# Designed miniproteins, single chains, continued (5): the designs that were tried, part 97

Each design is a single chain, and the fold is of that chain. pLDDT is the mean over its residues in the fold that is shown.

## One batch from the design tools (miniprotein)

Design m19594
Fold by ESMFold2-Fast:
Structure m19594 (fold): chain A 57 residues (1-57)
Amino acid sequence: MKEKKEELLRAIGEVIRAMGDVLDAELQGNQKKLEEAKKKYEEAKEKLNKIDEEVDK
């Protein structure tokens, strides 16, 4: 369905954004931001994996 494909693309975008936040935090040397960004990246990957599983049906 088109709706599920759009959701998948948005989830991919969230993963990319979270990766950017991780890199930004590392460059700034902000350990607290780095931990938060890594947590968001993990959450975004988990969401993407669940959506990808649904799209394959």
Scores: mean pLDDT 77

Design m19595
Fold by ESMFold2-Fast:
Structure m19595 (fold): chain A 72 residues (1-72)
Amino acid sequence: NREIAEAALAHAEALVDKLAALAGPAAEALAEKAREAARELAEAIAAGDWEAAREANERALAALAELRELAE
């Protein structure tokens, strides 16, 4: 469902924004990478492309993990 994907993307972007605020300006590039992966995941879910969704989910989780480490 596109609406569910859009809601999930908004939630993910809010989380990235909070982590980026804690990590500071050095994390800008990593926050951008996390947002990009979250958008790709939302697009794949909306399209029903579960293969692409798995790949995007792995990238999103990896970027979020790095961002959390920087956020302390």
Scores: mean pLDDT 76

Design m19596
Fold by ESMFold2-Fast:
Structure m19596 (fold): chain A 88 residues (1-88)
Amino acid sequence: MLKELAEKYEKMADEYQKKIDFYNKAISLARENYEEAVATMTPEQAARVKAKADEAISKLQSKKDEYQNMADEYRKLAEELRKLIEEL
């Protein structure tokens, strides 16, 4: 029972980690796209494009942080269950 529950929490953490990985890729792509776009712009045009990119990246980062908290919580629960199993 406890071992199976620990395995379920580990699997949940891994599922959230996959979501985090997708968001990391999306953030990297967004940064790459704006860096490429601004390379040929004036500093003023680049600043405006960067502000919009930063806003979009901030929203992606917020969702990533939410999933990171969930992954961390499930990993902590799994670790505590593993410690209980070791003591039993």
Scores: mean pLDDT 84

Design m19597
Fold by ESMFold2-Fast:
Structure m19597 (fold): chain A 65 residues (1-65)
Amino acid sequence: MEERIRELEQKALEAAEKGDLPTALRYANEIGDLLVEAGYSPSEAAAHAVALYLRAVGIQVEKEL
């Protein structure tokens, strides 16, 4: 589980670095789904997904500056 989440986080950040924010958000949502499946609460899974989303948006904004 952890290894798969790490792989998806890496893919999300790579997508953000390439300017593909929709793909980065898709991976963030997939991680959230996996966390719920692993027994995390929906709020905990959402918090993790939002943290990754904010990181991806930060990368995108930095590239647009």
Scores: mean pLDDT 75

Design m19598
Fold by ESMFold2-Fast:
Structure m19598 (fold): chain A 85 residues (1-85)
Amino acid sequence: LTPEEVKKLADEAINTFKELGEDEKAERVKKFYEKYPDDQAGVYMSLGEAYYLKGEKEKAKEYFERAVKIDPSNAYARELLKEIE
């Protein structure tokens, strides 16, 4: 991912959390990407969580799978993948 693509994905996660009333999660994602704008695994995790809460389980699964491919040590992403299936 380019830095512009990471920013776009982070903004999508932030906006999705805000639409769901998850203002604390949105703020957490915003602050994280201000400090770590190149964390691709983290941005996919944030998107997966946002879409899971929105009820779009297929999109959530795809993003969690992408996060695990980048960071296989992410136990939280693996647990969420099991919960979706």
Scores: mean pLDDT 77

Design m19599
Fold by ESMFold2-Fast:
Structure m19599 (fold): chain A 107 residues (1-107)
Amino acid sequence: DPYEKALEIVEEGIKNLDVSLLFVANGYITGDVELGKELAEEIRERQERAIAKLLQLEEPVKISPEELLEVRAEQHGVKKEELRKAVLEDLERAKESVRKLLEEAKK
């Protein structure tokens, strides 16, 4: 069931604080998993380039979502846990949307 796989991927995104996994989940819902994965990769590469510019590095640096939260929280003068809460709320909203689609598909 593509909706069950999408839900699993969103739950993995919550666990890893990885918003890019929402594009992979959407790929399962729409039936274009390859496009979803490509879009997720583009988002990650864009984040890595933005972080490199922010940290005044010459080349993109692969950074974990956890490390990204630390850098962004420090830049905005907010607490890391405050930013984590906002990201988790966004991911939980996505999970609810996928759960609704799964419920409708099982009618």
Scores: mean pLDDT 77

Design m19600
Fold by ESMFold2-Fast:
Structure m19600 (fold): chain A 69 residues (1-69)
Amino acid sequence: SDIKKKYDDLKKKADDYKSQFDNHSKLYRDHLRAGNWEEAGKHLRLASDYSSRYADYTGEAKKLKDEYS
């Protein structure tokens, strides 16, 4: 069904954003340990942005599942 496809698309986007969040969170910590504060700040910003997108897409997927389950 179109609803299932929409749910799967939302979940895929959420998972992609979570992977980006995890990656940039790791890079933030790695750069902090290395004393690269400018690069650390960049990755902290990206991690924050991806975390927000992950939450948004996870929320949309949950709403769709709850409405049609």
Scores: mean pLDDT 88

Design m19601
Fold by ESMFold2-Fast:
Structure m19601 (fold): chain A 57 residues (1-57)
Amino acid sequence: MVYVVKLTRAPGDREAFLQGVALAAANLPAETREAAEALKAQLESLGFQTEVVEKDN
């Protein structure tokens, strides 16, 4: 079981978008829901709207 953070809306700021992509690449897939929720909070601080999705990998 892994957790993925789905991007439902991107920020209008290109720099924030690129930083969010880098954070996702470094931290996905997440092994725990807590790790996925922490990444969600970081991405939302950059202007993303996100949803945590559980995946069977």
Scores: mean pLDDT 77

Design m19602
Fold by ESMFold2-Fast:
Structure m19602 (fold): chain A 71 residues (1-71)
Amino acid sequence: MLEEAEQLLKEGREAYKNGDYETAIELFEKAMELARKVIEESTDIDEIFDAGALELAAAVYLVMARKELEK
């Protein structure tokens, strides 16, 4: 699940770089959903920390992608 969330964040960043903001938003939202599930279900503090960092990164990119669509 964490590895899947990391892959989605990577794909979202690639979509963002290519100007595919709608696709980037969908990928970032999915990455955040999976990262949050890891935070809720994991008992490993390192895994929770990694998931938290990923969720924050995806949230920042999501806000940036949404701002690009409003221009």
Scores: mean pLDDT 84

Design m19603
Fold by ESMFold2-Fast:
Structure m19603 (fold): chain A 76 residues (1-76)
Amino acid sequence: MLEEEAEELVRRARRVAERLVRLGLASEEEAERLVAAARAAAEHALSLPEEEARAALERLRRELEEAERLLEEAER
C-alpha cells in the first residue's frame, strides 16, 4: 500500500503544479521542479524501512495539503 500512497501523492503534486501554472502563480519550470521534488521524496521514502517510509510519506502529504489549501484560497 505504500507504493499506492506514493503514487497518489505524486499525482496530487502534478495537479497542484498544473493549477499553479494555469492560474499564473508559477512558471512551467517551477511546476516541473515541484513535481520532480515530490517524486524524488516519494521514491526516497519507499527506500526506507516501512515505518520510516510511512512517516516520510505523511510529511509529503502534509506539504501537499498545505499547497492545496493555498491554491483553493487563490482560486476564490
Scores: mean pLDDT 82

Design m19604
Fold by ESMFold2-Fast:
Structure m19604 (fold): chain A 86 residues (1-86)
Amino acid sequence: MPDRRALLRAIGLMIRGIGYLIDYERLKKEGGSLEDLKRLLEEAARDYREAVRLARAGGDEALVRLAERRLEEVERLLREVKEELK
């Protein structure tokens, strides 16, 4: 039961992270500020990092791999935005 709750929380965090990425893509198309784009990506990265931790605690290796892959995507986008801000 504890493991199932951790996995459900990980899934919820991944869904919220996807929401931040949707907001990021929308704001980018609308010509939003780099600072706002960075904030959305940092929120998504935070959710995916916690999702990785919870998926590991729950013992779901497939969910760990999915969350890690999503985190790598967000961290790449965040590096691109940070380079533009320099």
Scores: mean pLDDT 86

Design m19605
Fold by ESMFold2-Fast:
Structure m19605 (fold): chain A 93 residues (1-93)
Amino acid sequence: MKREEIESLLEKARKALEQGKYDEAIENVRKAIGLAQELGDDELVARAYTLLAEIYLKQGKYDEAIRAYRFALSIDPNNERAKKLLEEAEKKK
C-alpha cells in the first residue's frame, strides 16, 4: 500500500534529520508529500509538512518552517505539535 511507503519515507526523513543530513531528509519528506497527496490522505500530508517544517527549523530556515507549519495546520488545525513548533519558529525569527 502507498501508505506504508509514505510512512517508510517519513521514517527515513526523520532518521536523516537526527543525523543532520538535511538534504536527504528534505528529499525523503518531499517524496512522502507527493505520494500522500496522490493518495488523498490529509493526515499523511499534514504529518509530512510538519516534518518538513521541523527540518527547516533545524536548519535555521525560519520563514520556510513557518510556511510549512501553517500549511500543515490548514489541513489539520488540531495538530498540537505543529502549533507548538510554529510558535517556536516565530519566536526565533
Scores: mean pLDDT 84

Design m19606
Fold by ESMFold2-Fast:
Structure m19606 (fold): chain A 69 residues (1-69)
Amino acid sequence: SAEEAKMSEEEKKLLEEKVKEFARKYGLNDEQTEELRKLAIENFEKTYIEGKPELSIESAVTAALLSLL
């Protein structure tokens, strides 16, 4: 199932919402927002915590943001 070990469509949607939220909060332009999205996806795959998708998404997007600042 697409909702198993790899990032599901639901998880992708949650990650996109978090990326947009951070872009708005920190005043990121389109280029920076795209970089944040790319890094967040890479980080999600690297830092995925089994059974905790919300925490995995928060950690991935936060780590990506810190790497851009």
Scores: mean pLDDT 76

Design m19607
Fold by ESMFold2-Fast:
Structure m19607 (fold): chain A 69 residues (1-69)
Amino acid sequence: SMEERFRREALVGAFELALATLDVLYKKGKISREEFEAFVEKLLANAERILSPEDVARLRERIEERLKR
């Protein structure tokens, strides 16, 4: 349903916002690469408990894109 779609998008959006925040902190030199990677691993562990496998896979791809910079 549309309601289920909006709920799913809101949950995915929350994880995307958390990742974006970590990326900004890393790029501004507020956290180290090692701290960034540790926080990202915790973010993925939490996502695996809440999101579908497909949405977790997309989040992993977004993380890999950010790490290539």
Scores: mean pLDDT 83

Design m19608
Fold by ESMFold2-Fast:
Structure m19608 (fold): chain A 68 residues (1-68)
Amino acid sequence: MEEEKREKIIEAAVKLFSEKGFKNTTLEDIAKAAGVTLEEVLKYFKSKEDILQEAMDRERARARAARA
């Protein structure tokens, strides 16, 4: 249940970062796109930068798995 919300937040963030850029994307935009409140986003991530770091770590893990 908690994992589903975290995953949705990361997916929404990655999509928005690719569509409008990191600087033009806010935590409020991410919360709205994920279908959660800003308060819920802040329960999982301290900042927009923390979301980006988690997304990058997941992408690197997926890329490594695909190459192996």
Scores: mean pLDDT 77

Design m19609
Fold by ESMFold2-Fast:
Structure m19609 (fold): chain A 78 residues (1-78)
Amino acid sequence: MVEKKLEEAAELSKKGQEAFAKGDYDTAIKHYEEAIKLLKELYEDPNLSEEQKKAIEEAIKQLEAQLEKVKKAKEEAE
């Protein structure tokens, strides 16, 4: 179950990257926000191992950094 949700978040992140590369900032933001939300919900699972918690925390940090980059690019859109 945890692995499946991590894969789903990874797929959303990939779609976010593809949208960002195409200059579709709104779609990129949506996918990154969905991935972050999914990972935050997963982080509340009491059955997570310590390794799974660390992986989720790192993924959230990386996705939040990507989301900020996309938001800035949208503001500077040229």
Scores: mean pLDDT 82

Design m19610
Fold by ESMFold2-Fast:
Structure m19610 (fold): chain A 94 residues (1-94)
Amino acid sequence: SEEEARLAALRAAFERHIDYLMETKTPEEVAEDVIRMLRLAAKILRERYSPEFVRRALRAIGEVVMEAMDKYGFPEELKERVRAELDRLLAESE
């Protein structure tokens, strides 16, 4: 579907960007940047798309971020901080 194609494109874009951040910044700085990016993405998506699409997009982005953090061996404390922000943004998108 067009929505699935759009979600795949968003996922791919975030995968490229998170890899760049992981290579150029400390884990703490990456966690802070990711949280800011998630907030901005949620705001932009909410202005343009249905709540249902916003939730699907945030989940897809969240999966990419969490997979990257696991791959690069991030501390559990930083992963929990990112998960907490994602959960908050998802709750606000109901």
Scores: mean pLDDT 82

Design m19611
Fold by ESMFold2-Fast:
Structure m19611 (fold): chain A 71 residues (1-71)
Amino acid sequence: AEELKKEMEATIEYIEKLAKEGKIEEAIELAENALKALEPGLSHPDPEIKEAAEKYKEKLEKLIEELKKKL
C-alpha cells in the first residue's frame, strides 16, 4: 500500500505540473498510463491495496476529465 501511495502521489503531482506548463496532451497520456498501472491493484486480495487503488483511480479519472476540457 505504501509503495502504491508514494508512486501515485508523485505521478499525480507530475501530471499537474505538466498541465500547468500547458502540456495537456502529455499530462493526459501520463494519467491514462497511471490508470492502467492501477488495474492489478483493483483486483488485489489485500483490501488496503484495493482501497488505495480505487481511490487513485477516481482521482486519475477526474484529472483526465478536467484535462480533456482544456483541449
Scores: mean pLDDT 80

Design m19612
Fold by ESMFold2-Fast:
Structure m19612 (fold): chain A 51 residues (1-51)
Amino acid sequence: DEEIERLAKEGKLDEAVDLLAEKTGNVSIKIGYYFAKGDYKKAKELLEKAK
């Protein structure tokens, strides 16, 4: 999405990833992002909720 690209270019990666996951319904994108950030607790919570 054009809006997601704009957010990423503005350095708002958290918002860009949030919007991408919402538009695609793909929570795996958020899980991967939080793992990359080192937020393992949040990544685990999202993974459990996705099951």
Scores: mean pLDDT 76

Design m19613
Fold by ESMFold2-Fast:
Structure m19613 (fold): chain A 68 residues (1-68)
Amino acid sequence: EAEEYVDKARQALHAGNYDEAIEYARKALEIDPENGVARALLQSAEAAKAGDFDTAERYHREAVRLRA
């Protein structure tokens, strides 16, 4: 279920485990390629891993907005 991997990606991102967040977001996108929340979490985790926390925060806000 894509939602399960989205939740795991969100938990990993919150814990600062960016590699695991990237893995789970990619798994969610394999199940549901159009999942905007998974895409935003992937972009956020990739930006955070690169040290671009401003970009990571923008994509994280997008993921939250899409779930509202």
Scores: mean pLDDT 82

Design m19614
Fold by ESMFold2-Fast:
Structure m19614 (fold): chain A 65 residues (1-65)
Amino acid sequence: SEIEELRKRADAYEEASEGLKAVAEQFLARGDTKAAEVANQEMERYQKLSDEYRRKAEELAAKAA
C-alpha cells in the first residue's frame, strides 16, 4: 500500500540518519571536524526526510476509512 511504502521510506531515512551519526562520531574521534560537520548536515537532512514521509503516511492513514 501507499501508506506502507511511505513508512518504509521513513524507516530507511531514519536508519541512514543513525548511520551518519556513527560516521560523524568516528570523524570526531580522528579529529576530522570538517568531515564530521558534513556527516551531521546529511544526518539532519535524512532526519527531516524521515519526519516528512512519516507525516505523509500518518495523514494518509487518518484519511483512510
Scores: mean pLDDT 86

Design m19615
Fold by ESMFold2-Fast:
Structure m19615 (fold): chain A 61 residues (1-61)
Amino acid sequence: GEIEELKKKIKELEEEIKELREKIKEAEEKGKEEEVLELEEELGIKEIELAVLKVVLKKLE
């Protein structure tokens, strides 16, 4: 159902955010400043999406 699909998307997004944070650390260690900036922007977008999805889920429950 819709709630189950939303929960799956939230879990997938949380995993993507975790992987992205690991990539940021690796890019920082390599001194790739431009890559860090791009990855941080992507992280910010995903964190906002996750927050919105969690609010939607709470309203459906």
Scores: mean pLDDT 85

Design m19616
Fold by ESMFold2-Fast:
Structure m19616 (fold): chain A 76 residues (1-76)
Amino acid sequence: SLLRRGAQLYAAGGILAVAGDIEAEMGNLEEARESYENAARLYEEAARLFEEAGDREGAEEARRKAEEARRKAEEV
């Protein structure tokens, strides 16, 4: 289902966002940037799938997470 696929992408985005945070803390700034950029892309796709499934709240949350990941990528 679209909802399940969206949830899987959202979870994957979360894993990469956490990886980015760890990489940034350890001084691996290029790896952190890549992890954050990949997290943002996964969250954006999750938001699209949640919207298609009629889960507007899930879509909004995923978009907020994508924006945060994108900002972190630009700051490292």
Scores: mean pLDDT 91

Design m19617
Fold by ESMFold2-Fast:
Structure m19617 (fold): chain A 80 residues (1-80)
Amino acid sequence: SKEKEAIKLLEEAIKALKEGNIEKALKLVEKALELLVESGLIDEETKNELIELFKKLAETDVDKAIEELKLLILRVKEHL
């Protein structure tokens, strides 16, 4: 499912953040959020807001970015 693929990409984004690869992490987050729009779980406005949030957090507070990604994964799992 698109939701399961999105979860995998978000988990890979967390790993990339832990490894210091912010560029890779943000690309993985963008791909995951696009899949969540395609599955109908979020709209385009929410996707854009989350992309901007994660860009800011990846530059200012990586630990907070990881925590927010974990919460997003949990929310997606609630809809499976």
Scores: mean pLDDT 87

Design m19618
Fold by ESMFold2-Fast:
Structure m19618 (fold): chain A 77 residues (1-77)
Amino acid sequence: DELRQRAEELLSASDQLQQIAQGAQQQAEYFRQQGRQSGDPKVQEEMDKKAQEAEDLAQQAQKLADEYRQRALELLS
């Protein structure tokens, strides 16, 4: 069944994107902690920028994961 196979591919892609989102969130937390621990305002600013980029990536990956999951559910309905 082609529709079933497509749904499984979308669910797999959704799960991978969910893992990417989780990894990016952990990376953002790591950067914020490194900035706070540095005691250097320049390092803090650099780490805050990296944390924001990682948070933005996590949000984009999560949104795409949700879209793929929704499409898969439509194919299975």
Scores: mean pLDDT 88

Design m19619
Fold by ESMFold2-Fast:
Structure m19619 (fold): chain A 78 residues (1-78)
Amino acid sequence: SHMEEIKKKIEEAIAAGKDTSSLVKDLETLFYALRLEAERLVGQREEIDARAKASPDPSVRAALETARLFYEGLAREL
């Protein structure tokens, strides 16, 4: 993953006695972007879950549940 690649570069820079400032900033930027994306996916999942619970149609509930699981999976990977 991009995070593991950046972490590896930081470790290599530390071992070499090099300045890590730019690598740390890149990692912070990545963490911020991942946090925003995770929050967005959680919001989408919550909206879909609410729609599924409110729907009287079993077919619509099944389709929304599939979408909810997809967004939950994406949020877990971030």
Scores: mean pLDDT 70

Design m19621
Fold by ESMFold2-Fast:
Structure m19621 (fold): chain A 57 residues (1-57)
Amino acid sequence: APTADQLLAMALGGREAAGIRYTPEQVAQLRANIEAALADWKARAATDPWYAEIAPG
C-alpha cells in the first residue's frame, strides 16, 4: 500500500504543476487527512476480505 508521504507527494505535485502554492498549514492538514484515510482503509482491509482484495499494491 502507498505511504502517506507518497500520496501527499502525488497530491502536491499535481497542484504545483497548476501553479498553486500550498501553505505549511494546508500541507499539514492534507497530510493528516491522508493518514486518517489510510488508517481507515487498513482497518477495513483487516476485517473485510473485499477491501484487502481491491487494495492497490
Scores: mean pLDDT 70

Design m19622
Fold by ESMFold2-Fast:
Structure m19622 (fold): chain A 93 residues (1-93)
Amino acid sequence: DAAALLAEAEALLEKARALLKEAEKALEAGKYEEALELAEEAKKLAEKALELAKEALALTPESDKDLLLRAIALVLEAIGLIIEADMLIEKAK
């Protein structure tokens, strides 16, 4: 079920966003090791969400435009969070 995969992807992206916020706070506080661990965990969640969103996109019929747009939006969000996580990882090293 494409909708169920998208719901799971959305939940993973919400967790990834929360971890990236904590990573940024840790980085600002000079806690580089904690920032690195949080950013790496966020990246793993965003990568899993990207896999689920891509699978959902492949399962979605062309006639279901709302579900297609939701899948595309989650793919783009996941890619954005992966990039943000990589930037934080590099800053924390």
Scores: mean pLDDT 89

Design m19623
Fold by ESMFold2-Fast:
Structure m19623 (fold): chain A 61 residues (1-61)
Amino acid sequence: MPSEAEIDAAYAAEMRARTAAIRAEAAARGWSPEEVRARLLAAAGELDAARQARLEALKAA
């Protein structure tokens, strides 16, 4: 069972990995700065929602 600290650590690691992957894909595909920003914002929103769901599940247990 992950603790809140483990959930936060996983979130930070996933955010770093997703940011690196988006930047690598942007370089490979020639994405504009606006496209990179949009992808980073979408990734942040997805990871924030997942983190909140995990925290609420932990709090309910």
Scores: mean pLDDT 81

Design m19624
Fold by ESMFold2-Fast:
Structure m19624 (fold): chain A 78 residues (1-78)
Amino acid sequence: SLREKLREAAERLLQSPDPKAQEHGRRVLEAIEKGDLRGAVRELTRAAVEYHIPEALRFLGELASDPEAAAELNRLTA
């Protein structure tokens, strides 16, 4: 599911040696915990596109290649 993929992304960001990646990982996790999947996607997208964090960019690609997660993502971003 999208929630599970976003949680995996947050956990990998938190395990990064980059403090910037860790901060974005915390924000994604916080959004998930609040039930704000739109906010979680927004934070992951910011990490990838605005801050060029490689782990975040890789996870956006993984979300796009998962048909279930991609369908959920399209519903949240429409």
Scores: mean pLDDT 80

Design m19625
Fold by ESMFold2-Fast:
Structure m19625 (fold): chain A 64 residues (1-64)
Amino acid sequence: SILALAYNNLGCLYAKLGKYKEALKAYEQALKLSDPKSAEYITAAQGKKDCEEVLQGLGEEIPS
C-alpha cells in the first residue's frame, strides 16, 4: 500500500538521522499495513531488525 511505503520511507529517514526508536515505530506501522509477501513488508522487517540491533547495542529499551 502507499501508506506502508510512506512509513518505510519515514523509518529509513529516522534511521539515517540516528533516531532509531522513531525509525522502529515507523517500520512497525509499515509491517502492520503490508502484505507479508510484499517488498514493503520485507524492507520494514529488515529495517526493524536493524534498528532493534542498534538499540540493543546501545543498551536502550525497545518500544513495543
Scores: mean pLDDT 80

Design m19626
Fold by ESMFold2-Fast:
Structure m19626 (fold): chain A 74 residues (1-74)
Amino acid sequence: SDGVELALSQVRQAARLAEAGHDAVAALQAVADSLRAFGYTELAEIVDRAAELARTVSAQEAIDYAVEQIRRLS
């Protein structure tokens, strides 16, 4: 669950950055890269998909997707 807690914390930080007017795609990509560096490859793949949703749909749907999928792994 350490990976799940880290992923949720970092996705919440990405959500705050997006709300503050920062690029949601870049923020989520940074989260995915961080999770991958820690060896949480499945969590990184979820966040990579969320970054694509932020690009193609919306930041809100991307964050909601990431949070739901990460919670399913716990």
Scores: mean pLDDT 89

Design m19627
Fold by ESMFold2-Fast:
Structure m19627 (fold): chain A 59 residues (1-59)
Amino acid sequence: MKEEAEKRKEELRKRAEEEKKNASPLEKSFIEGVLDVEIAVIDTVLKILEEKKKKEEEE
């Protein structure tokens, strides 16, 4: 899961760079903000999954 999440984050960054090529300065700021949120969501989901695994094992 961690490796897949890292690949997904890399894909999102690559997509954002591609989108920024044709974007205005305001759109670039928005794309950067959206990327930040998307990465944060992936990190949060991973954290929840890891915490859930530990809780299931230890109670």
Scores: mean pLDDT 77

Design m19629
Fold by ESMFold2-Fast:
Structure m19629 (fold): chain A 65 residues (1-65)
Amino acid sequence: MIEELEKLKEEAEKESKKAAELIEKAIEYLKKGDFDKAREYLIKAAEEVKSKELALKILELAKKI
């Protein structure tokens, strides 16, 4: 999960630094065990990316949390 989110963060940074920051926040909350906040930040990140494919990948990972 975290390794997959780190890779998505790198891809998101190419399109939007804001989306990458939101994914980083989600990773921090996951490490703290705050799954509700982690999901919230991933949904926000999906809204910030330009690629529909990348947004769907982020949302699929959020669904697994």
Scores: mean pLDDT 83

Design m19630
Fold by ESMFold2-Fast:
Structure m19630 (fold): chain A 73 residues (1-73)
Amino acid sequence: SPVEEELKNAMELLEYAEKLVEEGGDKTKALFLATSALVEIELVVRKTGKEEAKRVLEEARKRFEKIRKKIEE
């Protein structure tokens, strides 16, 4: 479904961001990718209200916060 594809693509961006941070790569690029992923998932939740999308958003928020803390703290 389009929702499953949007969520999958967004989570792939988040995984790339995590890899960049873990490998000591470009933290600005990592933050941009992670932010883009989070925004895409939030849009899916707002459009659909689906529980699956809400669960993915919860997971993405936790992973985004870990990325942000490694970069900013």
Scores: mean pLDDT 85

Design m19631
Fold by ESMFold2-Fast:
Structure m19631 (fold): chain A 89 residues (1-89)
Amino acid sequence: SEALRKAAELVIEAVKALFKGDIEKAKEYLEKAREYASKHPEDPLAEDIRRAIELLEEAIKNKDTLEGVILAISAALIAIGVLLDLELS
């Protein structure tokens, strides 16, 4: 699914923006990722993307903390997993 691939790529871009300290850009990427994921609500990969978005939203609330870093890395790993699943299918 192109929409799910774009959503996963946007989550990864949001993580990169967060680590650069660009919170506004990170939020923008997450909003776009949610829009793409919403096009396939019944797909298990869409649920993985929503979970990654929720983790990264929590990371933004806990920015500059170890907890926030762990949440952001977890979100990135889920998004990478979605991309790998889509490539191997």
Scores: mean pLDDT 85

